# Designed miniproteins, single chains, continued (5): the designs that were tried, part 14

Each design is a single chain, and the fold is of that chain. pLDDT is the mean over its residues in the fold that is shown.

## One batch from the design tools (miniprotein)

Design m16484
Fold by ESMFold2-Fast:
Structure m16484 (fold): chain A 107 residues (1-107)
Amino acid sequence: VTVVVPPRERLVAGMGEEDGEGAALALEAAAAMAQGDAKRAAELFKEVFEKGHESIAISVASGLAASLGLDPAEIAKLLKEDPEKAAKILAEAAKAAGVTVRRDTGG
């Protein structure tokens, strides 16, 4: 499994300023989880929620959960109720699975 982080400008161009920003933050959270940084991932998901992009955060976290053999519905629920616990579970699973991060600079 590889977490691909596109450039912020591409996400903004495709989704608009607000949704593109939310997607960029949610993908950075997924990258942090892949690197085992549950605290940073939780901070980023909290920022996505505070900016009103809960659906984007849930989509990214659930997608990662499904790719790791976790229950995406349970992770979506947990992310809303306890983002720190959700981030910890995802980070531990991602590290155990050897998830890698690829930063796509565009082109």
Scores: mean pLDDT 78

Design m16485
Fold by ESMFold2-Fast:
Structure m16485 (fold): chain A 66 residues (1-66)
Amino acid sequence: TVTVTVTGDRPMVDLDGKVLKPGETATFDAATTEIRLLPDGTLVVRDLATGRVLLGAADDVEVTVT
């Protein structure tokens, strides 16, 4: 399981028009979830099964994989 929590003041943006706000958590299947850290500090979390994509600043996000 991949758990994504916004710990900073900046929300994560979901490409379907939703946002994950400070203090909110989203859970994904680790087997289908792709996590990328871009050189500019942007964290990208993509669920290959659902097509859901979350974008945020890596400094404002905690990711736990279990």
Scores: mean pLDDT 81

Design m16486
Fold by ESMFold2-Fast:
Structure m16486 (fold): chain A 72 residues (1-72)
Amino acid sequence: MLKEKEEEGLKKLDEDYAELKKIFDELSDEEIERIIELLRGLAKKAEEEGLKKLAEKLYELAEELEKKLEER
């Protein structure tokens, strides 16, 4: 059950992130910062639930967004 939830979460996250990347240039710095905070919060929750791969992916995406925000 947990493994299936993790696989579904990873697939949905990849799809959602691909959509986010398409609109990245239209988002304000504040909106991107809020998304980073949400991703880190979700990553921490996934870690607590033992969903290590999902947590790692969420942290990676948060770092990628933070780096892109700093390069603006």
Scores: mean pLDDT 78

Design m16487
Fold by ESMFold2-Fast:
Structure m16487 (fold): chain A 70 residues (1-70)
Amino acid sequence: AALAQTDPASLSPLERAVLRALAEAGGKPLSVAELARRVGASQSAVSRALRRLESRGLLKRTPAGYQLNL
């Protein structure tokens, strides 16, 4: 899908890829490095996406990494 600037609740392609990787992991916490490898992006890009998803309440940060806020 195209990037939407009008809808702040909408997810970027990278944010959607990160959420998909976390869902595919079956609720297992994933590190930034693991997510970067799964989605084919840099660790810094994934880290920014994770911060955006956290601010939306979609993720929990744990000592083991990031997981879905189900």
Scores: mean pLDDT 76

Design m16488
Fold by ESMFold2-Fast:
Structure m16488 (fold): chain A 72 residues (1-72)
Amino acid sequence: MTPTREFVLQQIDSVEEFAKKAAEQGLISEEFAQKVLEELDKLRQELEEGGDPAELAERVEELGTELLKKAA
């Protein structure tokens, strides 16, 4: 059950889509959405550079959790 690289990329895409949608609906600020997108881009880069998918999956989940807290 170790996350695969493809799984982490799918998680990043899902969080990115949610951030964009939440900002569009006014549930989060554009500034916060931009911060999330920048962090997701860094995570994609780390994954491309051979980062541990399990470690990166946890970091994506943390961003998703913060995004959900802000949108609530």
Scores: mean pLDDT 82

Design m16489
Fold by ESMFold2-Fast:
Structure m16489 (fold): chain A 80 residues (1-80)
Amino acid sequence: SPMEKILAIVEEDLKKIKEIAEDPNASLKELINAMMLAIASFADLDIVKRKGSEEQQKRAEELEKELKEILEKLKKKLAE
């Protein structure tokens, strides 16, 4: 389904965002790119929450929670 494809894209993007957030040597450019990817992922998850099945909506909420935690870590790194 289209919603499964969106969820798969967000799951892969979240892995990339986490790798950058956990890298002590991440450049400012990499941190900014990770932030932009996170913002795009929130928009994709909003589509799934509106159009997805009940199971897909629950998965989107779980991904959104994880994404919010990583976003806070990225914000702290950008403030360093």
Scores: mean pLDDT 87

Design m16490
Fold by ESMFold2-Fast:
Structure m16490 (fold): chain A 66 residues (1-66)
Amino acid sequence: SKQVQQDQLLLKAMKEIRKHKDDKKKVQQIIEQFKEEMRKLGVDDSTIQQYVDMLESLPEFEKKGS
């Protein structure tokens, strides 16, 4: 299912961001890779942006205030 693949990509990105929360460059690479993989699945840009907003709403990411 396309939805299952999207959920798996989101979960993977969330875990990688939490692991590398203090590495701003790495976090940006993770987000860019996630966006590319979502586009390859044929997900529309509006939906991709909603997922990116979810990733950026991680408690540890938001607390960094960058």
Scores: mean pLDDT 75

Design m16491
Fold by ESMFold2-Fast:
Structure m16491 (fold): chain A 58 residues (1-58)
Amino acid sequence: MDEAIKNAEESAREAGKENNIPEEETEKIIKEIVELIKKGDYAGASEVGALGFEKAMK
C-alpha cells in the first residue's frame, strides 16, 4: 500500500509538472487518488487521475 501511494504521488506530480498544471491542482488530484487507493479502489484512483489531469489541462 505505501509503495503504491508513493508511486501514485510521484507519477501524478511528474505529470503535473510536464503539463504545466498548477501545483495546488496537482495536489488536489493526488489527495483524491490516495484516498481511493486507501479504500482499495485502484481502478477508481486511475480514472480520477486521468480525468483530473485532462480537466486541469484545459
Scores: mean pLDDT 75

Design m16492
Fold by ESMFold2-Fast:
Structure m16492 (fold): chain A 67 residues (1-67)
Amino acid sequence: MADRLGLGPLSRTDAADGTSTDYPEEERRAVLERAKALLKQEIEGHKDDKDFVDQLEAVLRAIEAEL
């Protein structure tokens, strides 16, 4: 079986039978906000690459929609 030893670092609380895994919306929002800031910075650095910028902008919109 492939999941015998591989759940340690990846699922710290994912396969928690003794603890409850709960991700509040507030934390998700903070993560998404950070992603937005990073994407904005990358767009600024690659503003000359319209193709790349367009791709990043699409991802930004997706994140905004999830917010």
Scores: mean pLDDT 67

Design m16493
Fold by ESMFold2-Fast:
Structure m16493 (fold): chain A 111 residues (1-111)
Amino acid sequence: MPLYTVAVTARIPRELAEEARAEVLEAVRRIAEENGGEVVAVHETERADYVTLVVLVRFETEEKALAAARKLHEWLAEMVAEGRLLDATVSVVDEDGNVVLHLSSNPALEA
């Protein structure tokens, strides 16, 4: 039974939404599968300037969830650095809803 949820949130510039959305979804799916997880939900919210993409991945163990979250954070940080995402966050939540790990890739918050 899945005990941990990895939540990926990415804000994508409107002009890049088609390509970057597909890349984020494929990378999340690949990293999830490589770490024994399953993508259970994908949500999108459109705004004039950007699209917010939220992907939820379920894992059976904390170790697998943390490993996937770190790899996702590294990949998303590279996309933010390249200007293909505005920002991204990766959170690991346990079965009781406690946030075990939260990683942010927002250049504005690092200044």
Scores: mean pLDDT 82

Design m16494
Fold by ESMFold2-Fast:
Structure m16494 (fold): chain A 79 residues (1-79)
Amino acid sequence: SMEEILRDAELALFEMGVAVAALKIEDPEERRRVYEAAVAALREAEDIELRRAIVRATAEAVDAGASAEEVEARIREVL
């Protein structure tokens, strides 16, 4: 359905946001951990505002030089 297509497209845009943040992480293992944690949170999120908060928390933590563990904790804080 169109609603399913639009919902999938919306999720894909948020997943792209966390991918852009994760690409700033030089270590491939830390990068993967951050990406997977953020994407899992986005997929469980019920609304667009929570998804925005997840992307923002991920990007801000990565930009601050946080470890993957610290990024995961920041994501859990907004859930």
Scores: mean pLDDT 86

Design m16496
Fold by ESMFold2-Fast:
Structure m16496 (fold): chain A 90 residues (1-90)
Amino acid sequence: MDETIEKIREALKKASEAIDQGNFDEAIKYLEEARELARTLRDVDPEGAEAIIYSLEKAIEAVKNKDYGTAARYLTAAALHLVALEIERR
């Protein structure tokens, strides 16, 4: 689980950097990677996993719609849900 959480965190960081650089195709790729990794957490924390997945799906949708402000908001929400999941399991 720790490796999965770390990989999601890295993907979220790379997605945020890509959005800031205007590389939106790369941002979508990293958000999709984070979403796939978050799906594997369903067996461990279904509620936390679904919160992360929902935020990532909304971020991907926002990037595709060129709504980068909404994308940044949902990316932040995904990161906060990931932190909450990590803290709860320590």
Scores: mean pLDDT 84

Design m16497
Fold by ESMFold2-Fast:
Structure m16497 (fold): chain A 120 residues (1-120)
Amino acid sequence: MVREELLRIADELIKALQEAKQKLDTLPDSPIVRQLKAFLDGLIDAVREIKRRMEEGKITPLEAADELLSLLDAGIDFLNTLKEHPEVKANPELQAIIDELIKKLNEFKSRVRELKARLE
């Protein structure tokens, strides 16, 4: 069922975001690292809320897919903007974490788009 696959994607996305946050914990504390951690926490909370609303039947699978796609697009845009920051450009380890996260978010976006096509 598309609903069950979307719930699975939401869980895998939360896990990927948590793993990215754990990698940031290995870096020295800085304003940009704190900003990225806060962003990841907000993104995790937003995915959890979409998942909850879908589990409670408050939104359809199509609505959940649209909200996840919008959230993923916003996340990718934020991360691409953050990569242009001089502090990120000067930190190869931070840039590698951001690049891997953008790659994973694009992979999740492709999976959600494929499921959405099955609902249209």
Scores: mean pLDDT 89

Design m16498
Fold by ESMFold2-Fast:
Structure m16498 (fold): chain A 79 residues (1-79)
Amino acid sequence: MEENEKGKEALKAGDLDTAIAHYSTAMTRDPNNAEAAFNLGLVYEKQGNRDGAILAYRQALRLDPNNEEARKRLEELEA
C-alpha cells in the first residue's frame, strides 16, 4: 500500500512523526493491514513510547498471530 511504503521511507529517514502519520492513514484505509500495525509498533518503540508500541504490536498479532517478531517484541516490552 502507498501509505505503508511512505511510512517505511519516513522510518528509514528517522522521521518518526511522519512515519506514524502514514502508517495511521494506512490503518484507517485498511483496518486489517497487519504490516502497518506492526510498523506502527516499531515506530513507537523507537520513540520510547512503550504503551503505544504494546498496543500496536497487540493489534498486529490480532491481525496476524504468526508474526513472531511482533510476539517477541511485545513479550520484551511487557516484561
Scores: mean pLDDT 84

Design m16499
Fold by ESMFold2-Fast:
Structure m16499 (fold): chain A 62 residues (1-62)
Amino acid sequence: MNEEVAKRAEEVARRARELGADVLAEEAIQLAKMAREGADPEELEKKVEGLETLLEVIAQSR
């Protein structure tokens, strides 16, 4: 189980909601679910890194 990826995705979802980025929050929640369901670790790592990058861009534009 990719618990660290799930935790990172949940943190992205929490911060995305605080910024009003509801679509990003929903994508992060879905990724956390995929991580807990045992999806491919390499694919999960790539996806969570992408979501973290998008969150950073959104935060910096505020």
Scores: mean pLDDT 80

Design m16500
Fold by ESMFold2-Fast:
Structure m16500 (fold): chain A 88 residues (1-88)
Amino acid sequence: MKLYPAIVKMKNGEYYLVKHEGAFDEPINEKSAKVPVKVITKEGKEVDAGERYIHVPGINGEDIEEVYIPVSEEALKIAIEKYKAKPL
């Protein structure tokens, strides 16, 4: 399965740079959690995408507060700096 970059905000307030299997309207597997998602545009703007099912390998979905999905590598770089996301 293809993995995509994202920033995850954990319920403990920490931000991580992660890989995910996509954000979907339905669960893709038993590890998928329904979480609030925001899209980060190429300009670095946050756009609310509602709640989506997402699986992040290595993270328990119950510990996720919010996920930020960049539309491009440029948006990803802006998000990493904005949230001060650390590697998982």
Scores: mean pLDDT 81

Design m16501
Fold by ESMFold2-Fast:
Structure m16501 (fold): chain A 68 residues (1-68)
Amino acid sequence: STSAAFYELVVHTAELAAELRALPEPTEADLEAAKRRVEQKARELGLEHLIPWGQAQLEGAYREHLAA
């Protein structure tokens, strides 16, 4: 169902954001790799319209680390 697919994308995105936050010095390459993983998962789930949302979550996690 769409709800189950959305939940899977939310969980996957949160796990990727947690991975970025756990890195001592995340690079732009790490962020781009995470964005590609969100894009692939969103495509697999038929949720391509949510790719910008998922990528924004990862960009937020990356910015939080740079601001700390």
Scores: mean pLDDT 84

Design m16502
Fold by ESMFold2-Fast:
Structure m16502 (fold): chain A 90 residues (1-90)
Amino acid sequence: SREKAVKYSAAAIHLSGAFASAEIARRLVERGEASLERIREQVRAAEQDLENARELAEEDEEGRELLEERIEEAERLIEEARRLLEERER
């Protein structure tokens, strides 16, 4: 249906945002660039996009199944970014 297609597209856009923000956070930590506050901002943005994607996917079981691997990958990237940030805060 049109509604399902729109929700899938919205979830995919949010997932793309989560990937982008998590990757930016990783690069900033690895290069020793930016403030810790700026890196935390990127991690929070990635977490918010992932949450939005999960909520949209959960409204449709088929959508959740199709996006499952991408959601898991985004979660892994965010977790890695958080780990690198925590190591830098030590």
Scores: mean pLDDT 80

Design m16503
Fold by ESMFold2-Fast:
Order: sequence, then C-alpha cells, then structure tokens
Structure m16503 (fold): chain A 75 residues (1-75)
Amino acid sequence: MDEEWRREIREANPEASERAIELALEARRALEAGDLEKAGELLVEAARETAEALGFSPEEIAAIEAEARAVAAAS
C-alpha cells in the first residue's frame, strides 16, 4: 500500500522532495487511522517542503501554510 501511495504522490508531484513525499505518505496513514489532526499537521509540513523545493518566497510559503492549516482545521 505505501509503495502505491508513494507512486501516486510522486506522479502527481514529480518535483516534490523525498521528504515531502514521506510527509504526505505519513499524512495518508494518519487519515486512514482516523487521526485528522496529525494528518493536517503532516500535510502542512509537506506543503512547506514542496514550496521550498520549488523556490517560493518565505511570504508565499507562509500563505500556503496558513491555507493548509485552515483546510486541516475544517476537516
């Protein structure tokens, strides 16, 4: 299962770092376990890692994190 999820994440995000993929994979496992709070936190970290890897500014990264946290809080 984890290898299939890793492949799906990689195919959707070919420029994502291995760390961002691992964080997203951990978030999926947390969601499967019903731990929505942990999943939200891990998704925020994955979004930050991906944005940093793509060269977004600190201000843009902060905006992405705020949006990800808002989505996680609504879940």
Scores: mean pLDDT 72

Design m16504
Fold by ESMFold2-Fast:
Structure m16504 (fold): chain A 56 residues (1-56)
Amino acid sequence: FNPTEEVKQKAKEFQRFVENITKEMIEKHVEELAKEYGLPEEQKKKLLETLLAAAE
């Protein structure tokens, strides 16, 4: 059935969003902020480690 393919993709995206919100979201968000604020890579790395450490 064709709807199975659409449902599979939607489910995968939802699962990715739900799980990525806790980890990947933090990483991506920090990258955006670093780019916009002009933060150096060292500072960005610090933010990632502190945020990830708090989550883990």
Scores: mean pLDDT 71

Design m16505
Fold by ESMFold2-Fast:
Structure m16505 (fold): chain A 74 residues (1-74)
Amino acid sequence: SLEELAEELIRIIEESESSEEFLKKFKQFLADHKLSAEEFVNWYNSLPEELRKKLLEASRKWQERENEKRKAEE
């Protein structure tokens, strides 16, 4: 379902510790679901507003975590 696919992508976003890990898992996600880049964009645009908001929120929180790691001078 669209919801199950969105929840899988949210998990990939939330569980990825780095941009490199995210890209690797995202490429696997596309391959597992037989999605091209164009098909992914079409799928995303077909999502209900609530699912798109969840994906955007997960992406925002992930980017904030990544930015904070870059600011942490140790």
Scores: mean pLDDT 78

Design m16506
Fold by ESMFold2-Fast:
Structure m16506 (fold): chain A 101 residues (1-101)
Amino acid sequence: SLSKEQLEKEITDSLLRMADSVSYRSMDRKVDEKEAQEEIEKYKKLLEENPNNAIAWMHLGTYLYQLGKYEEAVKYYQKALEIDPSLENTKKNLEKAKEKL
């Protein structure tokens, strides 16, 4: 059986992979600018408390991409990949954002 630490890691890794996949699929969704800005502020506050949260960096990149802020989206996707380089859909999101520059 997995230890508690191993089980927590497996759950976290699974959630991270799901978030990565969902982020890629949501890239082209229309988002309300006010709603996106509120979510951006929320994730920025979360990152002030834990800068190693790859999911939060990834979500920031996606919201900024949806707002047309492609240079900022690139920077935040790069931060997510520095923390977890296995995020394959975030790599695709990064390249998509770079194509807009």
Scores: mean pLDDT 78

Design m16507
Fold by ESMFold2-Fast:
Structure m16507 (fold): chain A 51 residues (1-51)
Amino acid sequence: LEEMIRRNEEDLRLAREMYEDPSLSELMRLLFRIVAGSSELVIERLKKKMA
């Protein structure tokens, strides 16, 4: 579970970097924002299982 949380946190960081990149299309930035939101939800759920 801890490894899965770390991997999702890394994916979240990368997704946040991507949706802040002005060279990407608006659609691509929107997709990465959705990915970031889903990763945040997964991280929260995994942390609750570890608590």
Scores: mean pLDDT 77

Design m16508
Fold by ESMFold2-Fast:
Structure m16508 (fold): chain A 95 residues (1-95)
Amino acid sequence: SRLEEAAARARAGEREGIETLVDLALNDPDPEIRRRAAETLARLAREGSEEVLALLEEAVPALEELARNDPDPEVRRAALEALVELGMRRIERAI
């Protein structure tokens, strides 16, 4: 699927993979696809390389938009999880 291909590219540190996951999370008509994209971004924040984390920092405004405004509460929750995971990785890098 487009989501699975984007996730694989994002794990490889490809900007377009992360951009596609962000697009799916913000704009897909299916809330299940938006939720899965946001959960994939959260997993990338938890498990990704320093290169992946730098690309995810660029996605923070989009994740904040999702967490605040998506009509589906599970999509909002997944976006908040991604922001928390990214925040935790920033703290770990600062110490």
Scores: mean pLDDT 85

Design m16509
Fold by ESMFold2-Fast:
Structure m16509 (fold): chain A 83 residues (1-83)
Amino acid sequence: MMMTVDDISSIGNGINSGFNGVYSNYNTGISNGDSVTINTSTSNMNSINTGMTTIYSDSVNVNSSSDIISDISNGIDSTSSGI
């Protein structure tokens, strides 16, 4: 199937729900959002490598599996909830 990365990220593929204007990869670039939901199963936001140093969101839910977090480096160093 042919899909644009921009389309997938905009859809909120459960990986980056609540984000807008980002690409479908944890370490590609996550912009500021309202409420961030990243489904990765057993991980925290500090285990996700994003193109931003911090995520400015109202709430962040992270679910990451052990195998998925292997692709997710130390990314989100700090998270700013809605400031």
Scores: mean pLDDT 36

Design m16510
Fold by ESMFold2-Fast:
Structure m16510 (fold): chain A 70 residues (1-70)
Amino acid sequence: MEELEKEAREALKKAIDTLRKIDPESARNLELAVKQTSIENALVAAAILSKRHGLEDMAKEFKELIKKLE
């Protein structure tokens, strides 16, 4: 359980850093999701934002993390 939470938080940090280089506003929106919502909701937001910006591999990674936390 603790390892999955750590993996999810690390993936979210990488997504924020990647999005910051592409679209700073999307990075800010994901940072707010991480701070203000559950980890599950933050992962959903990360998957949506990744897909929106053409980061298909990253979007798939977040979908897999969501399934592991279910």
Scores: mean pLDDT 81

Design m16511
Fold by ESMFold2-Fast:
Structure m16511 (fold): chain A 93 residues (1-93)
Amino acid sequence: NEREEALEKLEKLLEIAEREGVDPSIIELLRRAIELLKEGKISVDQAIGVIWFGLLELVSRGIRTPEVEEIIDFVRSHLKTESERKDFDAVLK
C-alpha cells in the first residue's frame, strides 16, 4: 500500500528531523503531513513532496545515514518524470 509506505517514511523522517534538531517549522510541516495523510486529506504525491522538502533539510546539514538513503530511494522511485528525478538528485549533491 503506497499510502502506508509514504506514512512510514514520513514518520521515520520526522523521527530523524527531531533527533537532528531541524527547524521547528519543518518538524510542524512533517507532523501536519502525517495527520493529513492518515485522514486521507492529502494524496501520496503530496506526501512525497513533503518528504522531498524534509530530505533537502537533512542533506543540507550533512545528514545522509542509511535511514535517510532509504527515504531518498523511496522518493526517487515515486517521481513520475526523468526530469523530476534529475532535479531531485541534483539538490541532494
Scores: mean pLDDT 82

Design m16512
Fold by ESMFold2-Fast:
Structure m16512 (fold): chain A 68 residues (1-68)
Amino acid sequence: NAAEKAIEEAVKRVEEKAAELGFDPHLRQALADYVRYEAEKAPTDEGKIKAAQEATDRVLASLEAQAA
C-alpha cells in the first residue's frame, strides 16, 4: 500500500514541522487535511504519491516563510 504509506509520511512531516514551529493543533489538522485532499484528487496510486509530496513541499515552504 505505497500510496497510503506515502500520504501518511507526508502528513507526518507536515504535522512535525508545524508542531516544531509552534502552530495550533487546529491548523495542524487543516494542513494534514489539505495534504490528504490533494493526494485523493489523483486517480492513480502513482499520482497520489506525487500529489502528496508536492502538497507537502508547498505546505513546508509556506510554514517556513511564515516563521521567518
Scores: mean pLDDT 82

Design m16513
Fold by ESMFold2-Fast:
Structure m16513 (fold): chain A 78 residues (1-78)
Amino acid sequence: SLVSEEQLEIEIRAAFAAMLLAIEKSSPNKNEKVIELFEKAIDLYEEALTASPEERQKLMEEADKLYDEAVKLIEKEK
């Protein structure tokens, strides 16, 4: 099967999001907002894999925004 660079990038991003989601879910101090953001980002990355090229770009950008928001929340001390 031929895998495009874009498809591979999306799969890698989804895999990292899934890993961070699993870590957060396993934490005694889990943040429900972080969990929600990563779950939404993963859903959008998965949709992007089956979308048209134009729609894929949009879905990937939206997923990246949610991923970045979740990472920023993890980095903040509370």
Scores: mean pLDDT 83

Design m16514
Fold by ESMFold2-Fast:
Structure m16514 (fold): chain A 81 residues (1-81)
Amino acid sequence: SHMRQQQIDRMGRSMIDGMQSQIDQTQDSIRNNVDPSVIQSSRNSLQSMINRMNQIMPYLSPDMQQQMQDLIQRANQIIDR
């Protein structure tokens, strides 16, 4: 495939892992009542990751798309509070 499907799949998996890590870190920061500016920076990072995931998502398998959609939903709940 000209889209180098294996490379795209690796990027997708990396993004899924990175998003899960960022969600966990942001939730821990909120629970530990860390400085609001740090929490806002983490929320901004989540928004950036959502934007990147939305760009690659159409090229991924249905299972990976579902995983990304679930993580985006969780991240949006954190951003929206």
Scores: mean pLDDT 84

Design m16515
Fold by ESMFold2-Fast:
Structure m16515 (fold): chain A 58 residues (1-58)
Amino acid sequence: SIYEDLLKKDTGLSDEQLKEIKELIEKGEFEKAIELLKRYGGLSDRQARSALEALKKE
């Protein structure tokens, strides 16, 4: 999706890392997804929560 492509470009997330994050979201493990967005993507807590909400709408 457009958002996933933009997120990868802005954060440097690999396709594998994004897949892992999306699987956590699918499982309802939102706090773990936020942690990985912060660790892999270098996002702040606020940015990671925003990215989570955008990915949930996919």
Scores: mean pLDDT 83

Design m16516
Fold by ESMFold2-Fast:
Structure m16516 (fold): chain A 100 residues (1-100)
Amino acid sequence: EKRIELETEVALAIIGVAVLRMVKDKLSPEAQKLLDELDEEVTAASRALQAGDYETAREHFERAIKIAEELKKKVPKEYQPLIDSLIETLKRAAELAREL
């Protein structure tokens, strides 16, 4: 069950990043770079999870959280709630990966 919960949180994180990518052209170059780095960390975490490497997945989720927190500071206020939701999703994913 914890693995299914983790896979669900990862899917939600991927969706959150995809939604932010839809408005990428409206973001500053600095925010676009942070979004690309966030996407790379979420993708790496997903790959580690598929390999059963929960420690590596957790490390990538923790890096993704830090990047998302920096991204929130660099985006228009209207996108901040979406990033807050993504940060909470990533925090749940990191906790689940730590427990596996």
Scores: mean pLDDT 87

Design m16517
Fold by ESMFold2-Fast:
Structure m16517 (fold): chain A 72 residues (1-72)
Amino acid sequence: SEEARKRALELAKKQLRDLVPELYIKKFEKNNDQKAIEIVKELKAYLDENPDLPVGEITKLIIETFKKIKEL
């Protein structure tokens, strides 16, 4: 049970850190949303510089990033 929980958290971290930014960058590339692409890339760079961030903090940063894009 503890090992399963650790694996789930690591998968969640990888999904939030890698997959979610990649999907949004590709979506915004198709829409030619240059500013949105830049904002998502800045988020990814920050996450890469801070590999020890907990899932809750990563989720919060993603929400804040979406708010910035929504205000464009």
Scores: mean pLDDT 80

Design m16518
Fold by ESMFold2-Fast:
Structure m16518 (fold): chain A 110 residues (1-110)
Amino acid sequence: VPVPPLLPGFTAEDYLANGRVADLFGLYRQAILSYRRAIALDPDNAEAWRNLGNAYMKIGDYEKAIEAYEKALKLDPDNPEVWRNLAEAYEKIGDTEKAEEYRKKAEELS
């Protein structure tokens, strides 16, 4: 998917921070834009992928949330919160078998 235009002089950390501020104020589409920019500069930042997934959950884009969470888990598989959120996203799209599987994975890591 095409990356949003980058702002001059901004770092991945700046975009990640802007995304967190947008999330705090419930500005989820702005948060998504900021996290996608952070990921464009630093694609191996598990936190940026996790936060991107969370923002997609808030706007109801469950398929994109799943993609972001799966990427976060490839980078950091030992995060039970992300496994739990992935399970919720699968439940929202009606995949109850995967939701149960990933919920058990979260419990195993807790």
Scores: mean pLDDT 89

Design m16519
Fold by ESMFold2-Fast:
Structure m16519 (fold): chain A 68 residues (1-68)
Amino acid sequence: SMADVEAMVSLIDIVKEMIRQDPSLSPEQKEEFVARLDEIKEKLKRGEISVEEALAEVQALGKEIAAL
């Protein structure tokens, strides 16, 4: 639903802000991860991926960050 898309967009924006505020990440890492989240967000807004697919991509990115 559109409401589920809006909720996922809001979640992605929160995750982007958390990345921007993370003192353990370099400026280059922040730019890369924020850009990847923006790509997920744009694909979701265009209906190119589902909410479930967007969540899976966000979770995969979170695991990658946690492994740094």
Scores: mean pLDDT 88

